Designed miniproteins, single chains, continued (4). Designs and how they scored, part 91

Each design is a single chain, and the fold is of that chain. pLDDT is the mean over its residues in the fold that is shown.

## One batch from the design tools (miniprotein)

Design m15155
Fold by ESMFold2-Fast:
Structure m15155 (fold): chain A 85 residues (1-85)
Amino acid sequence: SDRELLEETVKKLKELKEKLDVGVSTEFFEELLKLAEEAKKIAQENPELVLEILKENGFDVNKKQILDIASEPTVIEFIASLLNL
């Protein structure tokens, strides 16, 4: 489901943030990119669901921030913007 995909994306983003100094495997990053590509599409189609899940996971965000992040031209920039939340 979209909710399960978003929860897994948030989980991997938190793990990436914790491992920024040591790096992550190519496999981990490829899985995150795949999840983030789908999460970006969900954020464009249903930003309210993304807002809800981020708030449930302790992020203080609003709908405008989600729309701005979802509008990033690449999946890499989408991930970078989420890491800065």
Scores: mean pLDDT 84

Design m15156
Fold by ESMFold2-Fast:
Structure m15156 (fold): chain A 74 residues (1-74)
Amino acid sequence: LEALAQQYLQLAKEYEAKGDLSLAGRHLTSAGLSYYLLGQTDLARQLFQKALDLAQKAGDDRTAAAAQKYLALI
């Protein structure tokens, strides 16, 4: 889980740098979920919040809904 969380976070940074905010948001949501499962609740919350922001900017309603759902869980 820790290595997987780091991989998703790295992919999110790469897609954000390329301007692909939708894929960046999706990978941040996956990273946040992985950190949540590791008990890193504050980091997970920050990642879900950033994922929501990027998804909203991209018009990616699916990713935005997923990030909102996970934020409500925390």
Scores: mean pLDDT 85

Design m15157
Fold by ESMFold2-Fast:
Structure m15157 (fold): chain A 79 residues (1-79)
Amino acid sequence: MITQVRITVEKDGEVVAEFLIDVRTGKTVNLLTGEELPPGAVIDLDAIAEKAGGPVTVRVELLDENGNVVDSGEMVVEP
């Protein structure tokens, strides 16, 4: 069962943002800052790419109840 979604945003091999979404509660945590976002908060990937100064690679990982990555995907987001 998928319990969490991890979103990692990278620019030139450097992690510029990382988020963990709890599927049960809908809460999002920014893993780099420790900030908790309320349920239903939108992650603005375009704004993150603009702040990073260009195209970013976004990796999405689906985590099970044991913390194992069971599926993953990548996309490029341009500012």
Scores: mean pLDDT 81

Design m15158
Fold by ESMFold2-Fast:
Structure m15158 (fold): chain A 66 residues (1-66)
Amino acid sequence: MIREEVAAELFKNPRADKATLLRALIALGYPAESSQNELDVLALEFDGDLRKLLYQDIKLPQRFQN
């Protein structure tokens, strides 16, 4: 699912912007239009602040999940 791939790419590259994430999804075989739409939905869910996901990634590798 696109959301899981976005999370995986952010885990590998915490500074990835929407353009980087879009290219990664296309490289994995996802359609560009669907990938763009899902990224836009995620940006709206975080009130345009994807940096909150980057901070959460710091906790996940150390087994913090709540």
Scores: mean pLDDT 66

Design m15159
Fold by ESMFold2-Fast:
Structure m15159 (fold): chain A 86 residues (1-86)
Amino acid sequence: MPLASVDFPPRPHPRTVEEGVAESESMRPELERMIEENVEKLEQLLKSLPPDSPKAKLIREALERIRNAPTLEQKSQVLIDLLHKL
């Protein structure tokens, strides 16, 4: 059977209109998604910043801690701490 590898169409962000911000319990998988998106944004920022920048050092440390964090709670805490230091 020939496989036709086609790239999945890039889903445009849903404008981040804060869709369904009320449901906390059902947002558990959404929170994990948000963490991944923030990690990607931080990696992009790192490429834009000079390696000598103090902000770049903070971002690198946060990314490493997020990768090492086994639970969503710990990953979220690292992101919060980073935002407070920025």
Scores: mean pLDDT 68

Design m15160
Fold by ESMFold2-Fast:
Structure m15160 (fold): chain A 100 residues (1-100)
Amino acid sequence: DEADKLIEKGKKLLEEGKYKEAFNYFSRAFDIALENKDVKTALRALEGMEELAKKLGIKDTDPASLYLAMARQAVLDGDYDLARRFYEKAKEIIEKKLKE
């Protein structure tokens, strides 16, 4: 599975401190999982993004973490359009933090 391979690569990059590359791998994996309506893979990609956010100093109560949690719930509810919308909001905040 392409998305599964992207998640495994993202995890390796995250362990290496390559946060921008890890971000790109998890983001691509999430997009593929949503296109395929693959709940399990989408949740794994979100977990990678949650770990990345934590490494960047983003707290569980911060807006990015709340948007990731809302995206996770939307995936579980089968609302892939809503999951994408909340994910894009979280992605924008995380991407800005990576540029600091």
Scores: mean pLDDT 88

Design m15161
Fold by ESMFold2-Fast:
Structure m15161 (fold): chain A 97 residues (1-97)
Amino acid sequence: RSVLSVEELEFEKKRREKILEILKKLLNGEISAEEAAEKIRKLAEEMARTEEEKNLLLGYADIVLQENTKESYEKEIEELEKLLENFDKAVENAKNL
């Protein structure tokens, strides 16, 4: 559970969805690991509201560059999809009562 407002939860969801899109393009060979890392860094600059959030997002760029395997990308995609499902549940819960 989260004490975040609906707006905060939807903002977090949008941010994670953008990372998921980048990872899916990387997995499909549409972009390089370096291009994916650059796109993630740009998202961190644009969408992080605190230094802590920025460092968390930059961690995805580091993972992309360090692991650089399809298996690692598939695992990260699966974890992000689960996280997004949890955000959907949190938004529904926040809207209900």
Scores: mean pLDDT 74

Design m15162
Fold by ESMFold2-Fast:
Parts: sequence; structure tokens; C-alpha cells
Structure m15162 (fold): chain A 65 residues (1-65)
Amino acid sequence: LSEEERKEAARALKAAASYGMSAPGSARAQEAADRAERLTGVPLDPTASEAELAAQGRRAGEVLR
């Protein structure tokens, strides 16, 4: 990933987590998760449990290092 793509992925991942918690199942959460997944290659399900969302975020975050 380019530095620009990493920054975009980090923003998308943060948005997916935020919208997943505050508005689960929303189009915004789905869009953010899809964007982060495309950039990191880590599958993200914004409707998953809180524990699984945290695990997904950690896996995607490791790719962005």
C-alpha cells in the first residue's frame, strides 16, 4: 500500500469502527468497512460482535504498519 492508501485505509477503518458501534448496519458503516477491506485485504463485518470488531480492527491495523 502507498502512504496515501494507508492513510485512507486508517480513516476508513476508524470510521467503520465508529459507525459500527453507533449505527450498526448503516450504509455508512458498510461503506467504511468495504473501503478498509479493499485497502488492507482484511475482511471486515460491521455487524459483527464488539469483540470480533475489535479483533478485525487490530488485524487491519497491523497491515497498515
Scores: mean pLDDT 71

Design m15163
Fold by ESMFold2-Fast:
Structure m15163 (fold): chain A 90 residues (1-90)
Amino acid sequence: AQEVLDAIETLKEDVEKLIELLKEELESGVFRYDRATYEQLKQAVQGALQQLDQLYEKYKDNPEVQKKLEELKKKLEELLKLIEEALKKL
C-alpha cells in the first residue's frame, strides 16, 4: 500500500507542475511544444484515467488510497481540459 501511496503522490506532483506550465502557456499564448506533443500528452492522461478506474476497484476497502486516487483523478481531469484548450489554440 505504501508504494502505491508514494507513486500516487509523485504522479500528482508531476501533474500539478504540468497544470501550472500549461496555464502559463494558455495565458501567454506561447506554447513550448508542437500539436503532436500535446496530442501524445492527452493520450497519456486518458490512459492514466483508465488505470485509475482499476486502482479504485483494487483498493476499494482502503480509504487512504481511495482519497489519494480521488485527488489524482481531479488533477488529471483538470490537466486534460487544459490540454484540450491548448489544442484548440494551436
Scores: mean pLDDT 85

Design m15164
Fold by ESMFold2-Fast:
Structure m15164 (fold): chain A 77 residues (1-77)
Amino acid sequence: MKIEPKEAKPGEEVTISGKAPAGSQVDVYFDGKLIASTTVKADGYYGITFKAPDGSGTLTVKVTKGNETTTQKLELK
């Protein structure tokens, strides 16, 4: 999984991209709230761009396939 920029300020565009099993759900949370989601395509690639929320906190990216979940975190300051 690639997150760019690695550190994001509120209001900046954040792009998350990577490879995961096709059909996996990609969910982005901020302060426990879902702010963006996408699905891994048949080729195993996903990409999502969204605007970083206002305030400091942690973005949590979850990639879920069935009962398996992989989590990555990005700190916003």
Scores: mean pLDDT 75

Design m15165
Fold by ESMFold2-Fast:
Structure m15165 (fold): chain A 65 residues (1-65)
Amino acid sequence: MYEVVGELSGPVTTEIGKENLKKAAKESLGAEEVELLSEKKVKIVFPTKEQAEKAASRLKNGEIL
């Protein structure tokens, strides 16, 4: 598993927003796990390095752990 940490373009403050973020990451990026570390900071787990690199490039200050 590959972990990616980065910043969102805008804050996610609502439960519906958090659910939509997790769903979008799983459906669009193939994420296994999504954790919101803060309103603007997210940790996403991917099964492959290629998916993790793609996600890191789309996030502000995206980094593969």
Scores: mean pLDDT 80

Design m15166
Fold by ESMFold2-Fast:
Structure m15166 (fold): chain A 88 residues (1-88)
Amino acid sequence: NKELLKELRELELKLLEVAKKKNDKEIEELASKMIEIIDKALEGEISVEEAKQKLSELLKKLAKLAEEKEDKEVLKLLQEMQLILSRL
């Protein structure tokens, strides 16, 4: 569903802005990688199923980093992203 991928992309852009404002290079890199995967799926370069699998793995890495850093703002964005991903 392209609409859900676009919604997920908007949340990833918000995550990227949050990471840049905090100078969090690890989260910035993860957000950028997830945006790239979403863009590839939107352009038809990869399937939605492949994108979902790749995004699930990156969201697990994001969850670990956000928990280690106790970053409530990133954790909230993560929860919203996980809800959209589950609907793909």
Scores: mean pLDDT 87

Design m15167
Fold by ESMFold2-Fast:
Structure m15167 (fold): chain A 64 residues (1-64)
Amino acid sequence: MKPDEKEILRAFAAMLAALAKRTSKDKNIIKEVEKLYDEAVNGDLETAKEAVERILKLMKEEDK
């Protein structure tokens, strides 16, 4: 059984969403991350990749 790239990206998005929820103090960032996670779960491979990249960017912008 080979992990599909889409499954790996969805798992990664889930971990990032959990981490953001735990470390973020901005409710707007948490809501946007949850929305992006939902898009990653329901979208295609490209949508999942874009969602992960957007979550990472949001988390980096908050750390400034």
Scores: mean pLDDT 74

Design m15168
Fold by ESMFold2-Fast:
Structure m15168 (fold): chain A 101 residues (1-101)
Amino acid sequence: SAAEWEARQERLRKEITEAIEKGDFDKAMELVRRYAREEAGLTDEQVEALLEITREIMKEKDKISPEEAADIVLSLVQAAAAGATPEQLRDMARTAIELAK
């Protein structure tokens, strides 16, 4: 149902935010990989790009809040699901990171 989907998205956002806040790289990347692969149905190339982007965002922890970082990652998964290429995802990530600083 729509309500169950919204609840799952909110829980995922919270889990990613907590992982980033704790500096748990492995947990944050695992959550993104599972969501991108299993729920969003992304290609291996898109998943790889998103994991690279997630690592880059986490390096900016002193300039980007954990909540903003999670929002950027989740919005990029949605862009990828809508057909964004790995190169487009990297360009979008650079812009989003600069705006969040």
Scores: mean pLDDT 82

Design m15169
Fold by ESMFold2-Fast:
Structure m15169 (fold): chain A 87 residues (1-87)
Amino acid sequence: SMEHEERLEREVELAEALARTVIEEAKKGKLSADQALAQARDIEGIVRSIERQRDRLEDEEVKRRAEERIRHIRGLIKELKALAAEL
């Protein structure tokens, strides 16, 4: 349904915003390595929730766009983990 698609889009936007904010905090030295890794795990949890919601949608175009956004968020998680290794 459109409501499910709107919910998925909101969760994707929140996950992207959270990942970017946490990366900026890590770059500013505001997070320890353990804190950065804990945040990465939390964001991975959100991504798993988004993937389950994507799998319940009927619109293949919406699913494809969600998969692209999920891939982008996974890239941000990898960046955060790399930053954590340098903290």
Scores: mean pLDDT 85

Design m15170
Fold by ESMFold2-Fast:
Structure m15170 (fold): chain A 67 residues (1-67)
Amino acid sequence: HHMEEERRRLVERAVRAGEEAISQLTDPDAAKATRRAIVKAVEQHYGPEAAAEVGRRLDELVEEKLK
C-alpha cells in the first residue's frame, strides 16, 4: 500500500519535472536527451518499472510537443 503510493508520487514528480524541462526546449534532440537522462536516473534509484512508467509518459509528451 504505502510503498506503492510513495513510488507513484515519485513517478508523478519525475514526470512533472521532465515535462517542465522538455517544455523549455525547442530542439527535438535536446528533448530526447533530457528524457533519456531522467529515465536513467529513475531506473538507477527506483527500478525498471518506475523508469518504464516515467519513460512512457515522457515519450507521449515529446511526441506531442513536436507536433
Scores: mean pLDDT 75

Design m15171
Fold by ESMFold2-Fast:
Structure m15171 (fold): chain A 78 residues (1-78)
Amino acid sequence: SKPSNDDIIEALSILMQDNELSDELLEKLGIKKPKDFDERIEQMKKLIELLEKSPDSTHQFVAKKYREALEKKIKERK
C-alpha cells in the first residue's frame, strides 16, 4: 500500500534527529535502511519530494521546512 503523508512526516522527523527508521516504517515507505550519509540524504530528498506533491498546504509547508533543514545538514561539513 502507498505510505500516508503522516508516515512520510514521521520518517523525516526521525531522520532529522539522526535516528534510524523502524523496519515497519521502512517497508511502508518502500525504502531500505541507508548505509551511509549520502544514502540517508538521498532518501530524505525523496521523502520531501513525495510530501511536496501533496495538495495540502500544511504538508507543503512542512516539506519546505524539512528541505531547508536538509540543505543546512548538507552544508554542515564534517
Scores: mean pLDDT 79

Design m15172
Fold by ESMFold2-Fast:
Structure m15172 (fold): chain A 66 residues (1-66)
Amino acid sequence: MKPLKVTSREEAIAALPENIDYAVELWKKVRPDLSEEEARDLVVQEFLDGATDPEVKAALEAYRAR
């Protein structure tokens, strides 16, 4: 895989709500047995596992707490 975009911390944080919503929608299509909350928790955990910046992790945790 070749990265086409440079993702800064600010860009990653700004894109979180859209990326989470998109991934939740995909999960609900593939796994309709999952509730929206379960799918959202799984997506947030996946993003947390991929995040290296503590501020991005904090933004994900704040999103989860909403």
Scores: mean pLDDT 71

Design m15173
Fold by ESMFold2-Fast:
Structure m15173 (fold): chain A 71 residues (1-71)
Amino acid sequence: SAELEAVAAELRARGEELEAEGERLVAEGRALLASDDPAQQAEGKRLVLEGEVLIGLGGIYRGVANLILSK
C-alpha cells in the first residue's frame, strides 16, 4: 500500500541519517585516536563506540524498511 511505502521511505531516511551521523563520529574518533594525548585517545574511543551504535541502529531502521517493501 502507498501508506506502507511512505512508512518504509521514512524509516529508510531515518536509518540513512543515523548511519551518516555514526560514520561522522567514527571518523572524528579515529582522528583523536591518532593523537599522542591519552585524554584525546580516550575521547576517540568513546566517539567510535557511539558512532558504531548509531550505525547499528541505522542498519536496523533500513532492515525494517526493506522488510516492509518486500511485501
Scores: mean pLDDT 89

Design m15174
Fold by ESMFold2-Fast:
Structure m15174 (fold): chain A 71 residues (1-71)
Amino acid sequence: SDTELRVAGHDLIRLVEESEELSEEEKRELIARARQAIDAGDGAALLEVAREFQRKVPDNEAVRRIIAALE
Protein backbone atom coordinates (compact mmCIF):
# COMPACT_ATOMS: atom_id res chain seq x y z
CA SER A 1 0.00 0.00 0.00
CA ASP A 2 1.03 3.67 -0.34
CA THR A 3 1.11 3.96 3.47
CA GLU A 4 3.38 0.91 3.86
CA LEU A 5 5.71 2.19 1.12
CA ARG A 6 5.97 5.63 2.77
CA VAL A 7 6.63 4.11 6.22
CA ALA A 8 9.29 1.75 4.83
CA GLY A 9 10.88 4.57 2.82
CA HIS A 10 11.11 6.96 5.76
CA ASP A 11 12.48 4.17 8.00
CA LEU A 12 15.12 3.45 5.33
CA ILE A 13 16.06 7.16 5.10
CA ARG A 14 16.50 7.22 8.91
CA LEU A 15 18.76 4.13 8.79
CA VAL A 16 20.88 5.73 6.05
CA GLU A 17 21.18 9.00 8.02
CA GLU A 18 22.19 7.14 11.23
CA SER A 19 24.68 4.78 9.56
CA GLU A 20 28.33 5.21 10.60
CA GLU A 21 29.52 2.92 7.77
CA LEU A 22 28.45 5.27 4.93
CA SER A 23 30.18 8.42 3.68
CA GLU A 24 28.18 11.66 3.53
CA GLU A 25 28.13 11.38 -0.30
CA GLU A 26 26.77 7.80 -0.16
CA LYS A 27 24.09 8.93 2.33
CA ARG A 28 22.99 11.82 0.06
CA GLU A 29 22.76 9.53 -2.98
CA LEU A 30 20.76 6.80 -1.18
CA ILE A 31 18.43 9.34 0.51
CA ALA A 32 17.80 11.13 -2.81
CA ARG A 33 16.98 7.81 -4.54
CA ALA A 34 14.71 6.72 -1.66
CA ARG A 35 12.83 10.06 -1.75
CA GLN A 36 12.35 9.76 -5.53
CA ALA A 37 10.99 6.21 -5.09
CA ILE A 38 8.58 7.35 -2.34
CA ASP A 39 7.36 10.33 -4.42
CA ALA A 40 6.84 8.04 -7.45
CA GLY A 41 5.10 5.33 -5.38
CA ASP A 42 7.75 2.94 -6.75
CA GLY A 43 8.14 0.05 -4.30
CA ALA A 44 10.56 -1.80 -6.61
CA ALA A 45 12.89 1.23 -6.78
CA LEU A 46 12.71 1.62 -2.98
CA LEU A 47 13.50 -2.10 -2.57
CA GLU A 48 16.62 -1.64 -4.75
CA VAL A 49 17.78 1.25 -2.52
CA ALA A 50 17.24 -0.95 0.58
CA ARG A 51 19.24 -3.78 -1.02
CA GLU A 52 22.06 -1.37 -1.91
CA PHE A 53 22.12 -0.19 1.74
CA GLN A 54 22.18 -3.86 2.88
CA ARG A 55 25.10 -4.56 0.51
CA LYS A 56 27.09 -1.71 2.13
CA VAL A 57 25.90 -2.44 5.72
CA PRO A 58 25.22 -6.22 5.78
CA ASP A 59 24.86 -6.62 9.57
CA ASN A 60 21.92 -4.19 9.87
CA GLU A 61 18.83 -6.04 11.19
CA ALA A 62 16.44 -3.11 10.58
CA VAL A 63 17.09 -3.05 6.80
CA ARG A 64 16.20 -6.78 6.61
CA ARG A 65 12.78 -5.92 8.09
CA ILE A 66 12.31 -3.07 5.57
CA ILE A 67 13.22 -5.41 2.68
CA ALA A 68 10.71 -8.00 3.98
CA ALA A 69 7.99 -5.30 4.12
CA LEU A 70 8.69 -4.22 0.50
CA GLU A 71 8.70 -7.78 -0.91
Scores: mean pLDDT 85

Design m15175
Fold by ESMFold2-Fast:
Structure m15175 (fold): chain A 78 residues (1-78)
Amino acid sequence: LEALAARVRAIMARHGLTPADADAVLAAVRALSESSIPATPPPELSPLERAAEDIAVWLQTQDVPVEDAPAIFAAARA
């Protein structure tokens, strides 16, 4: 869990976000996972939306279910 939380923090930091943004990023990640068709990112994606996309893609490549995301983000915020 802590290793996953550390990766989430690193992705958020790459996009200029802090652990305080974790709840908003988590909401965006969950919204993306419920959407079966990710459209081409619009040019005006916010840093939060870009971080959410990077995290969602990374979780998929690691075979981490999105249902675990709340626990990972709670650890990332702590």
Scores: mean pLDDT 69

Design m15176
Fold by ESMFold2-Fast:
Structure m15176 (fold): chain A 71 residues (1-71)
Amino acid sequence: MTKVRKLKSEEDFAEYMIEDFEELKKRLEENPVVPKTKSEKLGVDVVRDFAENMPPEIRKALEKEKEEKLK
């Protein structure tokens, strides 16, 4: 459920999301696989795959959702 949020510009929200993903990517680059637990290994693999190999259909759907929410 989304909370009430005021946006000065649509780019502000996009930057917020990109920053989060960029920081995650940077962390994964230092340790592509965290050899701690099996669950952590799976989590990292899924997140990395999602960030790097997001299907264009899902990406477009997310962009459409954002545009409709902002507009």
Scores: mean pLDDT 56

Design m15177
Fold by ESMFold2-Fast:
Structure m15177 (fold): chain A 105 residues (1-105)
Amino acid sequence: MKEKLRKEAEELLAQGVAAYNAKDLDTALEKFQQAVKLAKEAGDDLLLAKALLNLGIVYAYQGKLKEASKAYKEAIELAEKVGTLEGKAIALSAKNVAKNFNLEI
């Protein structure tokens, strides 16, 4: 079951990224919210960090700065906890994007 949830979360994350690149922020938000839920249920901290980073970016572009800040903080904590090079890259990306939106993290 967790492997299926992980794959579904990865697919939703990919769909969210595609929507974001097409400038469809509403669809991107929906897909990233679903990806966060499934990644959390799967217990995949790295995938959850990726989904939260992307969710935070969409929130920031929508002007939802409080929600964006919360998502980035959680993404950074999870990514740093994972301790891999990919986790470190996600944490740095979240910190950099948050600085661009003048968010407190």
Scores: mean pLDDT 85

Design m15178
Fold by ESMFold2-Fast:
Structure m15178 (fold): chain A 84 residues (1-84)
Amino acid sequence: MLEEIKKQLTEEQLKILEELLKLNSEVAKYLVENEKSLEELSKEELEKVIKAIELAIELLKMLGAPEEDLKEAEKKLEEVKKIL
């Protein structure tokens, strides 16, 4: 599945996906492995979550995601930024 998706992406989209996967791996350690809520994250950990969401939104925009999906993602980004 992931390899098939990579084949369909442009070089620019692939680079963003690779950065997102790297950041998502780090964020998963904070949220899943440590069972922390967003409010329990350090400033550094929250900044990584924000960066991961921003990269995901950019990738979704390039893939032509529906405006409603983009609005929902941007709303979540604003909620996380308010915690920071």
Scores: mean pLDDT 67

Design m15179
Fold by ESMFold2-Fast:
Structure m15179 (fold): chain A 75 residues (1-75)
Amino acid sequence: MLSPEEQEILRRYTAEAQELAGKALEKLKEQGASQEEIEAFLKKLQELYDKMVAAIKAGDYEAAEKYLAEMRALA
């Protein structure tokens, strides 16, 4: 089970990831991206999010920060 500290970190990182996803979607819509392009982008973002969550659960906060930084680069 996740410790209280790990749960707090997960909540904070999840909130930032959701904000980045929303920002990236608005940018794609403004650029006239197709539904297929949006779905492909969301799939890639979900894969990075899953890796970030796995890293937090493993106590690898350096890897979690790296995946979050990759998500920031996509937004």
Scores: mean pLDDT 80

Design m15180
Fold by ESMFold2-Fast:
Structure m15180 (fold): chain A 98 residues (1-98)
Amino acid sequence: MKEEAIKTLIEAAEKLAERGVIPRSVIDLVKKLGDPSLSPLERDIYAALIQIALAIGAKYSTDPKDAEAARKLGEAVTAFDNGDYEKAIELAKEAIEL
């Protein structure tokens, strides 16, 4: 489930980056979130950086669907960081479908 969750988060981040909602550099941060060698502190920092980028992307989005997709991906990142991989997959898929 964790590997499926990170893959779905990456797919959602790639879609948002392609639509110009977030910089492509955020995809690299999402990939880092799946790195098993990171300490809990480092994972929390990467999760926080991703959430800041998504919040700013949503604020400057002119498309309500892009803003909602960024919010859903932010919720998915929070779920992933909390170890709720099933919820992370569900929320990330919702972001992809927007």
Scores: mean pLDDT 86

Design m15181
Fold by ESMFold2-Fast:
Structure m15181 (fold): chain A 63 residues (1-63)
Amino acid sequence: MLERAKEVVRRMVARDLGVDESEVEVELEKQGDTFVGTARVGDEVFPVRISEESARLFDRGLA
């Protein structure tokens, strides 16, 4: 659910930026079948959007 989506986003952002997952702070809200929010790394804030289906697939390493 929401917590797994946050972990997926944290992992993806950490991988994309080459930082540790502990450096990434994620805030998400469920809007229908999509999670929308922000990821923060230091002073940088990135808008994030991920579907519930995509979050499940990425959490399992399938996408």
Scores: mean pLDDT 78

Design m15182
Fold by ESMFold2-Fast:
Structure m15182 (fold): chain A 78 residues (1-78)
Amino acid sequence: VEEELKKLVDEANRAVGRALRSGTPEAFEEARRLAEKYRDKAEKIGKEKDPVTAQKYADLLKRGEEFLRRAAEEARAA
């Protein structure tokens, strides 16, 4: 379970890294959509196997989504 959740967070972190290198609103929005998709997967895993561990990783993904949302807004304002 934790291995699956860790892979979701690792993929989200990779997407954030790509968006930061690009610096465009579109890149940040794409990364946010990926993080949101991975959070949905983490929440589903939590319901079936380990709610506590899944919630921890879901919270990390949610923080990433908020960061990316704000980054997209700032990039649009530039």
Scores: mean pLDDT 77

Design m15183
Fold by ESMFold2-Fast:
Structure m15183 (fold): chain A 55 residues (1-55)
Amino acid sequence: SGAEQGRKGAELGRQGDGEGGAKLGGEAYNMAKQSSGEEAKENREAADEAGRVVG
């Protein structure tokens, strides 16, 4: 779920919704901190992508 939020955040950022993208990227990052193993990795990578796209 965190990875999905991060990917949606990146998409919103690409569409010019920086505020919405940042919110979803932050949710993905928080989910990464609350998960472990592969799930934590996927959530962290998605959050990082959203952060790069949004700025």
Scores: mean pLDDT 76

Design m15184
Fold by ESMFold2-Fast:
Structure m15184 (fold): chain A 73 residues (1-73)
Amino acid sequence: SMAEARELTERGLRLLNQGRPEEAYRAFREALRLDPSYEEALKALALAVGSMTPVDPERLAELRRLAAEHERL
């Protein structure tokens, strides 16, 4: 649901602010699983991927896939 996706996105943003981008990434990915149209979660997922050092190729590929799916909605 939108409410659950929003809660997960807020949790992910808190994790990102704590320097935990991998955990934030998982929260945003779960938010998009619950609501693939939730643009805020997709934008937050991009921020989490950009905050990883080095960038995980698997995480980047997943982000690109989810962005493409969102574009088709």
Scores: mean pLDDT 81

Design m15185
Fold by ESMFold2-Fast:
Structure m15185 (fold): chain A 109 residues (1-109)
Amino acid sequence: MEREKRYKEILERFREAMKAGEADGPAQAAHYAALGVDPEEVVRIAKQVVENLPEAFKRPLDEALAAARTAAQWISAAYLMAKDEDFYNEMKEKLEKVIEEQARRYAEE
C-alpha cells in the first residue's frame, strides 16, 4: 500500500511537471522564432535534452522533476517550430516511459 501510494504521488508530480513544461513551450517557440533560430536546431537540442535525462535522474527528486519539466518544454517548443508530429509522438512516448520507470524507482528509495 505505502509504496504504491508513493509511486502514484511521485508519478502525478512528474506528470504535473511535464504539463507545466509543455505549457511553457509556445513562449519558448515564439522567442526562438523571433531570433530567427532554425527549427531543426531546436529539434536537435530537444533530442539532446531527452538523451541527458538519465544523468538528471541520478539526482534528488526535485532536480529530476525540474529536468522532466525542461524536457517537456523543449519537446513542445521544437514541435511548434518544426511541426514534426513523428518527432513529437516519439519524444513524448520516450519521456512518459522514462517518467513511469523513475517514479517507481523514487517510490522504492
Scores: mean pLDDT 84

Design m15186
Fold by ESMFold2-Fast:
Structure m15186 (fold): chain A 82 residues (1-82)
Amino acid sequence: MEAKRLAEAQALLDEARALLDGPLTPESYRRASTLIAEAAQLLGISQEELDAILDEAAAKSSSVREGLLLVIDKLEKRLAES
């Protein structure tokens, strides 16, 4: 059952990354953010930890796209540790 949740989280992160690599619209950014939040929940990341990751990514990035990609990278590292 855990392997299935990790596979689902990876699929959500893959979809979010694909949205950020394609044509960028406000709708694609919202969808990517939703997928990232769903993946974080599947990985057992608390809302407080996710908020901290988002804040740090925003501080280290010059664009929304760059920030969301940094969050995806962080979640993919967490997934690899699982």
Scores: mean pLDDT 81

Design m15187
Fold by ESMFold2-Fast:
Structure m15187 (fold): chain A 64 residues (1-64)
Amino acid sequence: MHVLEIKLDIPGASDAQKFNQYISENGNALSLLGSAAAARVSAETGIPASEIDVVLVPAVPPQL
């Protein structure tokens, strides 16, 4: 399995709670973004999109 990380720079989301809230509120839009990114990487690399696991991560690590 190939992992594609998409780093999200969300203003004010310096902690995991705010990041998770953004993911929850924007799930459909982020799902479409992830699918489009996987399709693009698949087209450029030849790796089947079904073998690409898309992970959304904060651009800055959350403050604990």
Scores: mean pLDDT 68

Design m15188
Fold by ESMFold2-Fast:
Structure m15188 (fold): chain A 70 residues (1-70)
Amino acid sequence: MEETLDELIERARKLYDELIKKLEKVNPEMAKSLRESYEKFLEEIRKNPEKGRELARYFVDLLEEALKKI
């Protein structure tokens, strides 16, 4: 079962929302870094849609690992 690009983007958004809420309370500097990374991620997908699924999957994995460390 393979997730679509839209499903991966939505999953990344939900993980980002959850992580940013936790980071804002404990590490504002890391929260700022995460916001910048998320903005660049969305920009890169818009610029390279053919790589969008792989980029989205990679970013989802990064967010999931970050959430496990909090």
Scores: mean pLDDT 79

Design m15189
Fold by ESMFold2-Fast:
Structure m15189 (fold): chain A 99 residues (1-99)
Amino acid sequence: MEEEEFREFEERYEELLANGTPALREQLEIAKLMLEGRSEELLERGRRYREEGRLVAAALAYEAALRAAEREGDEEAKEEAERELREIEEPLRAAQAAA
């Protein structure tokens, strides 16, 4: 991704963070970490959401971690993200079925 596109995203991100809902702000934080290639931080965030029972947020963070790891060529982080997504799949499906 070009530096100019990343900078425009940063500016828009700050604006939306100031004026957005808590849910939108959370999604924007995950997107920013993904664009910064911070796969390890995204994995930690996903695990934290999972511990809180926030399975949809955890899945979003793990998917972002997978995308970041793929872009940066981090095979270890990629394998961890894939494993975490597999482990959360059944709990997430059960939670969605109970709604």
Scores: mean pLDDT 74

Design m15190
Fold by ESMFold2-Fast:
Structure m15190 (fold): chain A 83 residues (1-83)
Amino acid sequence: SISLEAGRKTLEELLEDYRRNREMYLKQGDLEKASELDQRIARVEGLMALESDPEAFVRAFQARYSDFLAEGYDVRLEVWRLE
């Protein structure tokens, strides 16, 4: 099971990392990778906006679990064990 507080902290850290990497890619002229990070940032921000509805938050997170796994954040932190 996942704690909402632990989940929020992980999303906040992930969002900060995505924003830093996006700025780095923009400075390098890698617009494709910057665009991919824009999409990931929007997904995390949308998920955080559901904080007032725990059931909607959990369902939305489960739907995007594979995206976070691909970034290597969920397995190591064990915060995102929703199964």
Scores: mean pLDDT 63

